# Designed miniproteins, single chains, continued (3), part 59

Each design is a single chain, and the fold is of that chain. pLDDT is the mean over its residues in the fold that is shown.

## One batch from the design tools (miniprotein)

Design m10166
Fold by ESMFold2-Fast:
Structure m10166 (fold): chain A 68 residues (1-68)
Amino acid sequence: MQEEIDAEVEEALLLIKGAIAVHYAKSPEDYREAAEIYRELADFLESRGRTEQAEHYRKLAEELEKKA
């Protein structure tokens, strides 16, 4: 239970981090950093068996890379 709660907190923190990075993005480097955060979130989700959600965030990271 605690390990599962810790995983949910980690997911929420990565999601918030990514959203903040996108909101404050002003340069190509900022968009690349935001893409890296969403890739980290996707890798975390995949490691937890949430493959569909992981694919969604990988696509978001790819779109952010295109803005860089």
Scores: mean pLDDT 79

Design m10167
Fold by ESMFold2-Fast:
Structure m10167 (fold): chain A 69 residues (1-69)
Amino acid sequence: GEKEELRKKLLELIGEIIRLIGELFDLERELEKEKDEEKKKEIEKKIEELKKKIEELKKEMAELSKQLG
């Protein structure tokens, strides 16, 4: 029932967090290689957005984990 649905959502969140962490690593690597100041700022903004997204998903994961016990 509801518990299985919450478990499915938790697994989906874990998968999304892993995907975003991979994307974050790629962007950080790209930032290290970038020499153009405008492009650096663009990459830095994308990194900041990803970090915020990861934190929101972590909060949602913590809430779902609490409901599952």
Scores: mean pLDDT 85

Design m10168
Fold by ESMFold2-Fast:
Structure m10168 (fold): chain A 67 residues (1-67)
Amino acid sequence: EKSAFLENATKALLANPDNAALWDNVIEQSVKLNLDPEERIAMNGPIIKKLGAKAGKYIKEALAKYE
């Protein structure tokens, strides 16, 4: 379920923000689950606020892999 995934992914990323493989896996799963832009913003907002540009870099790198 999307809600359970968002909650667990957010908690895992906040606990292990330096794990690039975890970021890749979370972004890949969010793409496969076809999350709405609003759902992705809700997940990423708190993470970006806590981790700043570092979180943005991981998200961009993971998304670039699908381009």
Scores: mean pLDDT 62

Design m10169
Fold by ESMFold2-Fast:
Structure m10169 (fold): chain A 60 residues (1-60)
Amino acid sequence: MEKELEEEIRKSLLRMAASVSLLAGDSAEEAIEEVKKLAEKLEVPEEFVKEIEKEIKEKT
């Protein structure tokens, strides 16, 4: 339960960071870089980062 909730929170934070970056006028590459920095601080697995990268590229 706790690990699952923590995982969902981390994924949501990465998606929020990407959305905020893009809404602020950042490029897809800038948004991806911001997500990578946040993921490193939150110790998020690379597979989640790659998923968010795909979402950013698909949206832009």
Scores: mean pLDDT 76

Design m10170
Fold by ESMFold2-Fast:
Structure m10170 (fold): chain A 74 residues (1-74)
Amino acid sequence: SMEEEAKKRAEYDELRKKIQELYNKIRSKLTPEQREKVLAMLEEVAAMERNGAPLDEIIEKYRELLEFLEKLAE
């Protein structure tokens, strides 16, 4: 439905924002290997978006990336 798509879009936008803010906050504390892993995960999601993957699959990948960043921030 249009309402569900709007809700998913809002979740997508919030996840991207949280990921960007968290990465910027912790970037200086990450090892080169950890930064490379984060960039690889971001490229994977970017490739999914370019290839027209369903929005719910993209959101799931961003959730995984956010969880990974949160664990690095501990």
Scores: mean pLDDT 86

Design m10171
Fold by ESMFold2-Fast:
Structure m10171 (fold): chain A 59 residues (1-59)
Amino acid sequence: SPNKEAAKSYLELAKKYLEEGKFDEAWRYLQGAMLFDPELVYNEVEFIEKLKKGLEEKK
């Protein structure tokens, strides 16, 4: 579906920004993916935990 494909695209960008250490950008793109397909995002437990840890260390 268009929503699932949009969510995948946002999720791939979120993962790319996480690899670059750009945690705020990664969070924004993850939120975009959540709007289109929350179930797809919910299954990315490891990625979400890594992003949370990066955001906490940035404070």
Scores: mean pLDDT 82

Design m10172
Fold by ESMFold2-Fast:
Structure m10172 (fold): chain A 118 residues (1-118)
Amino acid sequence: MVKLTESGGGTVAEGGSQTLTSKISGTDIKNSAVGWLRQAPGEPRETVAALSADGKGTALGERFAGRATISMDFSKNTAYLNLSDLQVSDTATYFKAVTPMDTGETYTGEGAPLTVVG
């Protein structure tokens, strides 16, 4: 069973930086398309950042242009989202998404809540 566990949320001051972490079990992120999504209260989920399994396709949400970086530690099967120059509007729950190449099914974690205070 594929399981994602997000951490690194919390309360951060406006203008700060935060790194969110997702530990993945049951699949190898090396052979998966990977992404980060957000959901603010009353809003649909939207893409923060995404990387295709072959590393050739990237997408970054317009809200996060120049402020979001994704990275992966394949030896730990762990993904990271670094957010910089945080804005109050970045307040949301952030989710890791993983789509293994073999199945094409997308799995998401429970999410890490992030609150940005001005």
Scores: mean pLDDT 80

Design m10173
Fold by ESMFold2-Fast:
Structure m10173 (fold): chain A 64 residues (1-64)
Amino acid sequence: MTIEELKQQIVNEMVSLVESGKLSKEEALELTKKMLDFLVKQGIISEEEAKEMLQQVEKALEEV
């Protein structure tokens, strides 16, 4: 999986969880922040990439 594929997977999964009623928008954002923090600590993504991914999730959830 590329970093770009990982970004899309995270966005799509968070949107799916909110649309299915499993998570609220606030819970999805909190989970996203925790996942991104973990990925940065593991060296999988940079702090800048994490910021960009969070912004993409926020925009996607605003359209749900």
Scores: mean pLDDT 81

Design m10174
Fold by ESMFold2-Fast:
Parts: C-alpha cells; structure tokens; sequence
Structure m10174 (fold): chain A 55 residues (1-55)
C-alpha cells in the first residue's frame, strides 16, 4: 500500500460524512453531475463534485 491509497480512503470517508449533513443539496448536485456526464462534460462534472466535497 502507498500514501496515495491512504489519502483516497480518507477522502471517501470525509465525503460520506459530509453527504449525510447536506443530503438535499447533494441530490441536486448529483442530478447535475449525471446530466453533464451524459453530455460528455466529464471535467465539469468532476468540478461540481470537488466543489461539494471541498469547502
């Protein structure tokens, strides 16, 4: 295992905790992300996700 794997696990844990606090906002964000991915705008979708998980 490496430091990269450890950081990834930490981020996923923190995301799960924050998502419990902002469930309604998360639902709207996920809907937009899904639409962007369907349009092939993966970079925009990724930015929305990062904006939600990073204060």
Amino acid sequence: SSSREEERKKVLSEVGEKLREIGDETDELLKKVKELRKQGKYEEAEKLIEEAIKK
Scores: mean pLDDT 69

Design m10175
Fold by ESMFold2-Fast:
Structure m10175 (fold): chain A 58 residues (1-58)
Amino acid sequence: SKREQIRELILEGASYGVEAIKYAVKRRFEGIDEEKAQKEIDEAQKKEKEYEEKAKEL
């Protein structure tokens, strides 16, 4: 259903938000490569925004 599609898009977007947070934490506390961490954070935030926009248009 349309409602279920919206829910799935919101949850997928939220999962990318969580991934961005995970990489930020790894960069700060685990000493992961800063350039790689920043690239992963930027990509995850971009995906989060794309899914949020898709959910809003349904």
Scores: mean pLDDT 83

Design m10176
Fold by ESMFold2-Fast:
Structure m10176 (fold): chain A 55 residues (1-55)
Amino acid sequence: MSAEQILMEKAGVTPEQARTFLELAKEDPELARQLLIREGGLSEEEADHIVAEVS
């Protein structure tokens, strides 16, 4: 599953919000990973997958 799709399905964000978050993940992958887990309710595996996809 793509990083954008995981964000939309698991964190409940819009496609536009997902794209904005992926840009943040490119700039600061550690911060993005922590935000996905804490705010998005994603598992560590899901957060790692998203960060790896864009970094």
Scores: mean pLDDT 76

Design m10177
Fold by ESMFold2-Fast:
Structure m10177 (fold): chain A 55 residues (1-55)
Amino acid sequence: NAEEFEKKGEEAEKAGDYEAAVHHYLAAAISYREQGNEEKAREAVEKAVKLLKKL
């Protein structure tokens, strides 16, 4: 679900695995959009984009 993907993204980010964190945040964004939560979906995309700029 969206919340689990977001949590996995946060854990990967803390571990320094930015590639895995990006994938998990994008999965969270898709799941939040499917739930109709556009605000959380946008937040997850912004987190992924921020990490992509560091790669």
Scores: mean pLDDT 83

Design m10178
Fold by ESMFold2-Fast:
Structure m10178 (fold): chain A 69 residues (1-69)
Amino acid sequence: SSLVEEAKKLAEELIEAARNGDFEKARELGRQLRELYEKALEEGDEKTAKEIQEIGNEADRRSVRAVLE
C-alpha cells in the first residue's frame, strides 16, 4: 500500500528529526502520520490502517528514546 510506504518514510524522518533535536519538524511529521492513519480508516482499508498504527507506535517509542539520548 502506498499509504503504508508513506507512513514508513514519515516515521523514519520523525525519528531522525527527534534525534537531531528538531522537535518542530518531529511534531509536524507525527501529525502527518496520524493523518495517514485517519485516511486509511476513512477509506475502509483495515489492513493499511492497522499497519500504519503499528508504524506510529514504533515511531513514538523510538522518538522518546532518541530525545532521552
Scores: mean pLDDT 82

Design m10179
Fold by ESMFold2-Fast:
Structure m10179 (fold): chain A 77 residues (1-77)
Amino acid sequence: STSELLNRLDELLAERGERWEREGIEVDWQEIRDAALEALRRAGVPEPELREFRERLEAYLQQLEEQDKKAAEAAAA
């Protein structure tokens, strides 16, 4: 279900985000989005479900990307 998929995605991103923040790794959120969609596709989520899901993912990842841009710009300076 979509709710279960969102919970799994949130958990994975939070876990990886903590590790990357700790190690000071720059994150490409578009790559993360693509990797997440590929993982869901391999888990058997069909394309029509993924297309509907992507709009919500884009809104979510835009928020994360905005946070990461601020961190990356601060680290680069």
Scores: mean pLDDT 66

Design m10180
Fold by ESMFold2-Fast:
Structure m10180 (fold): chain A 69 residues (1-69)
Amino acid sequence: SNEAALRRAAAFSVALVRRYEPELLARGRDALTARVLAVLRTAFPDVVAQHSDAEVERVVTEEVDRALA
């Protein structure tokens, strides 16, 4: 499904940011979320284009929260 593709792209973007920019974890959830959104929009523009900005932000927030749990 479209949401499954977005969620996989978001989870991958979270994993990349956590691995290569771990200092963002110390800056808090909002800083991590903003960076993940930027990576997702740059690396997966075709996936992002299939969804509203609100859906993209919701899925990224959920995947960031899942990674921080």
Scores: mean pLDDT 85

Design m10181
Fold by ESMFold2-Fast:
Structure m10181 (fold): chain A 71 residues (1-71)
Amino acid sequence: DKKADEYYKLGKEYFEKGDYQKAIEYFEESLRINPESKLAPEAWKLLGDAYAKLGDYQKSMRYYTLAHQLE
């Protein structure tokens, strides 16, 4: 889906800018639209990375686990 891919790209762009809260919002919306996307495992991993950057290590670990379960 073009819309899910667009939100994933926006999430990645905000992640690269260091805006981890907005990155999380866009990655979550991308995954809500298409959780079966080929980009989904990377989006789950980047959610884990973003939560780790915000100091939320419990959520980070959960999302890393989910990313690995999809692989």
Scores: mean pLDDT 83

Design m10182
Fold by ESMFold2-Fast:
Structure m10182 (fold): chain A 75 residues (1-75)
Amino acid sequence: MSREVVRVLQEALGRVYGVPGTPFETLSQISQAIEAAARGDFEEAIRHLEEARRLAPPEASKIIDEALKEVKRIV
């Protein structure tokens, strides 16, 4: 479970990093979600993803929303 969630978040981080205009704070929140998920703290990981989605431009927000749905399906 934890490893699968971390993989989903790492893929999302890479995709979001490729979106022009993505704020540093968005990337920082996804990185914090990865760290939380690696510790098994899925509630904290979800919270960081929701904050990342709030800060993200529309294209990045869609990627984060897809990752958030996948994480919620796994946990």
Scores: mean pLDDT 86

Design m10183
Fold by ESMFold2-Fast:
Structure m10183 (fold): chain A 85 residues (1-85)
Amino acid sequence: SLAEQLKALAASLPEGSFERYVALGLAYLAAGDLEKAKEYFEKAAEVAKDDPEKKAEALGGLALVYKLMGDEEKAKKLVEEALKL
C-alpha cells in the first residue's frame, strides 16, 4: 500500500529529521490515522521553525489533516500562516 511504502521511506531517513517526520505524517495520512499524521506534521514544523520553506510544507500537511478531521477554521489559519512564510 502507499502507507507501507511511505513508512519504508521514513525508516530509510535519519531519525529526528524533518524529512522523516514528513514521510511519517504522509504515511499515517494515507493509512487514515489522522491523530498520528497530526503528531508527525507538528514535529516536522517544530524542527523546521527556522526554515520558512520546510515550515510551510509541514503547515500545509497539518492543514490537510485538520480539514480531513472537519476543523475547517484551523485548516484555513494554518494555510494563511504558511502563505505568509
Scores: mean pLDDT 88

Design m10184
Fold by ESMFold2-Fast:
Structure m10184 (fold): chain A 78 residues (1-78)
Amino acid sequence: TAEEIARLAASGEEEDERRARELAAELAKQGNAETVKEALELARSDPRAFAVVGEGVEEGLRQADGATAARVLETLSA
């Protein structure tokens, strides 16, 4: 869930941050734009957590097809 990703990203523990990046990457790769956007919004007040989630999203978008990546980016820009 978006809440779990934001919580893991904010934990300050390396293992939790790695898991948050992996979960965010999988959602972005699958084109789950709404959950990705929600996770970023939940992490917005914590620069560290926001960076962790953003890194995961970026990794997932590199693995996604062009149409999926474009749709996720469009959702994040709205």
Scores: mean pLDDT 84

Design m10185
Fold by ESMFold2-Fast:
Structure m10185 (fold): chain A 79 residues (1-79)
Amino acid sequence: MLSDEEVKALIPELIKQLSDPSDEVRLKAAEELERLAKEHPEALKPYKEEIIKALEPLLTDPNPEVRRAAFLALMAITE
């Protein structure tokens, strides 16, 4: 189980990974953000705006799995 401190350290890297040229990297980053939003909602609260802005471009991603993961992550973060 990740601590809130570990979650906060991961957020900048996950945001970077959302713009990675690899579909697999973008997919995993979106899935991890969904998981963190469900498991550590308070740790993500200060970063909600930045995460939402980073996820929005993935809603039009050429990979349908990435689009779905981004939608689920946005739902989890915004409730």
Scores: mean pLDDT 82

Design m10186
Fold by ESMFold2-Fast:
Parts: structure tokens; C-alpha cells; sequence
Structure m10186 (fold): chain A 76 residues (1-76)
């Protein structure tokens, strides 16, 4: 499906190919919502990291993904 394809592309962009398409898509969706709500890049990094940890992503990979998301937000 388009959602599965999009999720895989997001996972690759974050450097987390083992991340499920569903989790990768959820992270992108949450980042967009948090950005729209005016959260800082630092707040978004923390919240995204917590989400990934709750969904079984290793601490190292969760931190890397959260940093990539924060960098994207900081450029806006």
C-alpha cells in the first residue's frame, strides 16, 4: 500500500531500515503535529525518542531517529 511504501521511505531516510513502516509513518505524523503545535525541536526530539522506545526501538536507534526529526524541525 501507499502507506507501507511511505513508511519504508521514512525509515530509510532516518537510517532505521529495521523500523516497521507503521512506526516510521507514526513518527513522521507525530513530528508534523508537534511542529504545528509550536513545540521546540528539543521538545519534539524528546517526545519522538520516548515514542520510539515505547515501540521497541533500541535506545541508540531511537536517539538517532529523534535527532534527525529535530534537525528537520529546526530547518523550518
Amino acid sequence: SLADETGREIARAMGLPELSPEVALAVAFLAAIYKAQGKSPEEIRRDVREFLLKHGVSPELAERAAERVAEWVREQ
Scores: mean pLDDT 79

Design m10187
Fold by ESMFold2-Fast:
Structure m10187 (fold): chain A 108 residues (1-108)
Amino acid sequence: GAAPGAPSPEQRRLAERAAEEARREAEKLVAEKPPKASGTGVATRVAGGATVTAVASVTVNEDGTIKVFARAAVGGPVDEEAERAAREAAREAAKLAVESEGGVLSSS
């Protein structure tokens, strides 16, 4: 169910775009340098009044297949600075996920 204070349509759209960017970047990094273990990356960027948090997870299955999952959250005003921060957070989260080697890495 929706919590009180649900994100605005603009915040939801930016979060969806950030999640897609993180997933695509993680898939690209996995293709270039496959990780040996599952991992999660979390990146937070602040731009003006906006805060963007992106999360990317890479799962290495026993059969050698790799699955990528990404999500993001946006708070504050959605403007060009927030969109730039979202792209930066998404790419950093993806990088941290593939570098985590069975753990969790964070960047702010």
Scores: mean pLDDT 79

Design m10188
Fold by ESMFold2-Fast:
Structure m10188 (fold): chain A 59 residues (1-59)
Amino acid sequence: SKLDEIEKLLADFFEKLDNTSDLEEKLKLARELIEKLKELIPELDVEDAFESLEAGLKA
């Protein structure tokens, strides 16, 4: 199901995030996640999603 694929993408993202200390690499991972999510959820606003995730990573 789409939900299972989304869950896997999020798990993968957080695992990679744990192995990364560099903010630029974290933002790159975030962008890659949003692009993959867009493939599963075509109605997803990539810009809004990325801005929200970026804000969280910078906090």
Scores: mean pLDDT 81

Design m10189
Fold by ESMFold2-Fast:
Structure m10189 (fold): chain A 82 residues (1-82)
Amino acid sequence: SHEEKQFERWKALYLKNGLSPEEAEKKAEELVGLSKFMSAYVKARNTNTEQDKKRLEELEAKLKDNPLVKTFLELEARRKAG
């Protein structure tokens, strides 16, 4: 319900700003996906449990085509290397 409400709010905002229904839906899905991924990432990092790491890996596989998730992972890899 919360995830669905956030999706509809982002979609409505993009539609109001002149995006097509298809573009608005795609961008809203990308933002909701990133938010969900970041929450799981922070949880796995804080708890360091096998269960939370497995959940994060499952989300990473599910969101593999999300460009915002890809960018987040690239930036985090660079931060860990520096």
Scores: mean pLDDT 85

Design m10190
Fold by ESMFold2-Fast:
Structure m10190 (fold): chain A 72 residues (1-72)
Amino acid sequence: TRAEARAYTDRGVELAAQGRYAEAAEEFRKALELDPEHGVARLGLIAALRALGRDEEADAEARRFYELFPQF
């Protein structure tokens, strides 16, 4: 549900604030499994992947973000 996607996104943000980027990325992925159009979760995943040095995966997620939100 949207509420569950939001809860996973909130957990991801909290984990990222603690520098726990791998765990943050997992929570953002769970949010996106429930709501693939959840822009905040996708931006969070991109940031977490970049922090982990996983730039190719971050770039792929960024392309998916702009595909879903071409006006941004």
Scores: mean pLDDT 84

Design m10191
Fold by ESMFold2-Fast:
Structure m10191 (fold): chain A 68 residues (1-68)
Amino acid sequence: MSVEEKIEKLAREYVEKALTSSLEERAKLGQQALEELKKLAEEEGLDISEVEKRFEKIVGEITKEALE
């Protein structure tokens, strides 16, 4: 599985959980997702800022599609 596919999987899992969660739980899920992204960046030798930006873009696209 490519790093791109790993980021996409994390983004999809985050959105799915966040849509069924309270505001407080969403904040916790966001922190958990960030920690997983940091681990992925470290394992793959990538800049966390780049990984986080890709994750945010995918989350935004999935959320927009779900609301439209």
Scores: mean pLDDT 79

Design m10192
Fold by ESMFold2-Fast:
Structure m10192 (fold): chain A 98 residues (1-98)
Amino acid sequence: SEAEELLKKALELLEKGKVEEAKEEIRKAAEAAIKAGDEKFAEELLNESMRLAIKGAVEKNEGLLEMAEEFERQALKVLYALGNTKLTAQERAIAEAE
């Protein structure tokens, strides 16, 4: 899917230390997932967020921690946009933040 290709590009940019470019690609990936109605893609973004948060904490890498937060934010935006009713008030607030 377009969302999967954009996710792959974001991860490649992140490996090169291009954090801001990686954030832009992940935002595009989330928008593509919303257009496709692909709620499952949000689960993939949350899994990547957790992986990057653990790696960033272990390696003391602030760029990975920032990307983990962006993956979580974009995952919550996908779930919110597609009408997921299981989101907490805090998760909805994160999804609505600009």
Scores: mean pLDDT 84

Design m10193
Fold by ESMFold2-Fast:
Structure m10193 (fold): chain A 61 residues (1-61)
Amino acid sequence: MEIDPVVAKADLYTGLAGVDERLGDKKGAAENYRKSADLYEQAGDTVRAEELRKKAEELEK
């Protein structure tokens, strides 16, 4: 069990994006999903990064 601080930070931004979505702040949610995706990519989790980028783009419609 090993906590990567970059992954932990990405998880926090993902959580904030979820809160923003529930509050109707689609722009804030998209920004937080993009930030999370960048952090996941830095940690080597490219699959999760791609998923979050697509989600952010959907919110920016």
Scores: mean pLDDT 81

Design m10194
Fold by ESMFold2-Fast:
Structure m10194 (fold): chain A 75 residues (1-75)
Amino acid sequence: ASEEEIKKLKEEAEEHRKKADEYLKKANELGKEAEKLIKEGKSAREKVLEGASKTVEAILHISKALALEKEAKKL
């Protein structure tokens, strides 16, 4: 295993972490929109479901990053 190979795995893990952060930011924004709708007595269902979907995508990207980081540590 090469130092270059380890660096590439870490770079791929970092890209997945960046995508996870983007999805979490979108989920947080949707949560704030849902809260505003609830306070106005309007349906927040669509925003809640969309936010949940973004959270799941973030978890998947975090899982991929962790797997890549673990592989880099084994090399």
Scores: mean pLDDT 86

Design m10195
Fold by ESMFold2-Fast:
Structure m10195 (fold): chain A 59 residues (1-59)
Amino acid sequence: GAAAEQARREAEIEALQRQGVRAYLAGDNATAAEHVRRAHELAGRPELGERNAARLRSL
């Protein structure tokens, strides 16, 4: 149902955020940017995701 779908989206966003932080700490800014962009897209904020990803790629 809708509640289970929302919980799955929230879990996926959280997983992408953790993967993004892990990649960033490992110095893999390209992978971090990809995960950050995807997480924001799933959260309904694609523009914020693109801006944050661009910042990470510029490091």
Scores: mean pLDDT 84

Design m10196
Fold by ESMFold2-Fast:
Structure m10196 (fold): chain A 72 residues (1-72)
Amino acid sequence: MSAEEVLARAEAEVDAAEASLPELAATLSPEEVERARRAVALAREALARARAEGASAEEVARAVAEAVARAA
């Protein structure tokens, strides 16, 4: 899998997660919703940076994982 394929897939997953937040807000606590929103925001920032830097597929995967871990 190329870096571009990994990046496009990760971006699509982040978009899907963000789109699901309003439905989750009906069942989760405000604290859990805020944590989820923070994870999405940090993942988007990491992906934008990886794209700008021409990161490898492994670097993209690591950056997203680190951003999500930092949000938790």
Scores: mean pLDDT 76

Design m10197
Fold by ESMFold2-Fast:
Structure m10197 (fold): chain A 71 residues (1-71)
Amino acid sequence: SSELKKLILRLIALELRKIGLELDKELIEKKLKEGKISEEEAKKKLEEIEKEIEELEKEIERIKEEIEKLE
């Protein structure tokens, strides 16, 4: 159905956004190891990204549940 396709495309978009956030975390960790960023700045940025990932995971789960209801 068109609704199922729309939900799948939305799920893909959310998963891609999550991948982007995970890569941002890796970049911050790398910068911290290289001494390009302070421990305090790294901690703040990592906490913000982790919070965004948690919120995004909740959205992803909701969309997965909607897809299951249409199967």
Scores: mean pLDDT 88

Design m10198
Fold by ESMFold2-Fast:
Structure m10198 (fold): chain A 99 residues (1-99)
Amino acid sequence: VEEEVELLMRVRSEVDLELREILAPHWSSLSPEQKAEIERLLDLYVNLAFFNAPQEEIEAQIDALLAALRAAGVPDETVEKVRALLLEKREEIRKLVKE
């Protein structure tokens, strides 16, 4: 239980840091409300991935996060980099929490 909480917090922090690196050129252009929504959707994604939710639910949360980025004016090239990151992290999380 304690080690599981620590692992979840570590995964969340790692994904957030890599997301912020991809978004760095556009981060200053986002409103506080847009930043909060992106972080909220990221938290939902990490929880679904960590607790091994159905792939369709995880894909839906990825799509929701990407839609929020597009609505905030983030370029499609950057949005596709975020999609690639989240898909890669999904597989890493799956391996990490399996057995």
Scores: mean pLDDT 83

Design m10199
Fold by ESMFold2-Fast:
Structure m10199 (fold): chain A 73 residues (1-73)
Amino acid sequence: MSEEEKAKKKLQEVLKRVDQLRKADPSVGDKGYKKIQEALKKEKSIVEAGKASEKALKETLDQLNDKSNAQVA
């Protein structure tokens, strides 16, 4: 499998996960989705776009964890 094909599959997985986050928590998920869209627009190669979108997803998960901790406090 080429790097381009791997990046496309990774990007599809990231988009599926962020869509689930948007349904579970729109306030955090929508921010993550916007970051992923911005990464896709800025990156010229699909490989770089895939890496950037993965980083954006991790940041979104971190924000969700922070929000959950704040709510239980």
Scores: mean pLDDT 74

Design m10200
Fold by ESMFold2-Fast:
Structure m10200 (fold): chain A 64 residues (1-64)
Amino acid sequence: AEAKEREEQLKAIRDRLMTEAGLAPAQAEAIVAAIAQAADLEDVPLETLARTVLNGIEGSRAGG
């Protein structure tokens, strides 16, 4: 049950990176994989890490 929910969250994050940040599928998948690994290592919620990454991408776009 938990694994299924996590998989769906990762899929949603990937889709958001592609749609909102304009990333290619391969780039979005790489970022999602990094988020999943960091969440496992530090026991941090996926949503928290995803928000940090998305804010970083948005900040770079807005600043340039």
Scores: mean pLDDT 75

Design m10201
Fold by ESMFold2-Fast:
Structure m10201 (fold): chain A 98 residues (1-98)
Amino acid sequence: KAKEAMLEGAEKNGEAALRATRAGEGGAGGAAAGLSALSGSASNLLGARAGTKEKAAAGGEGGATAGRAAAEAARGEGREAGLEAAEAGREAAEKAAA
């Protein structure tokens, strides 16, 4: 159940991460780009609903707005993956406790 949803979410998220990794190919740089794409969907989801007004004041402005627009496109998939990851984490904790 959650395992199947996790695999599907990972596949979709993997495509986005692959694109980011391809753009940042170069050892540590490539790894950082892929990780950023993965964490960006979760953190931007939290930041976007918390308030864009504060983000505009604290962010890099030009970079923040461009990143937000890109993250907004990926946010739909990231939100779904985030919910599935939360459920999978609960399932893993349940399995470990058993």
Scores: mean pLDDT 48

Design m10202
Fold by ESMFold2-Fast:
Structure m10202 (fold): chain A 91 residues (1-91)
Amino acid sequence: MAEITLEDIEEISEEVANMPSHSEVADLIERYLEEGKLDKALVTLQAAAANTDDPELAAQLSALIREASVSNDEERRRLLREAAELLRRHG
């Protein structure tokens, strides 16, 4: 797993907060997964959950984040893909 820096966390959180749609956040998560950057994908999802105005979506994303955080790489990748699909369905 790639080491993530505090600067990476700040930059991703700010980028997600300024994204106009959940679909753009989903695209960013999928890009990080394609690059093998599971830590960055997880941080992107955490930022999305913190910045969404939809409490049901926030709760669903938070559940996936908690499960992904204790899972192996294969299961984490699957959960992050599920989260990206969920975000994409919300626009």
Scores: mean pLDDT 81

Design m10203
Fold by ESMFold2-Fast:
Structure m10203 (fold): chain A 69 residues (1-69)
Amino acid sequence: PPLSDREARGEALRIEAAVLKTIALRTEDEEVRKEEIERLRRLREEARALGDEETAAYIEELLREVEER
């Protein structure tokens, strides 16, 4: 069956977050890294606004990984 609008949005946020995490972890450019971290925080806020706690928790975990290193 097709995804609901909320489910589709949540899936898109998860995919975007995974890409941003990869860029942030692999970049040698501190400016780029800061931008990707800020984008991840915005995606987390969007997930929370949607009431998608699972996606928000996933993005929070990605942020923790990036911020630890």
Scores: mean pLDDT 81

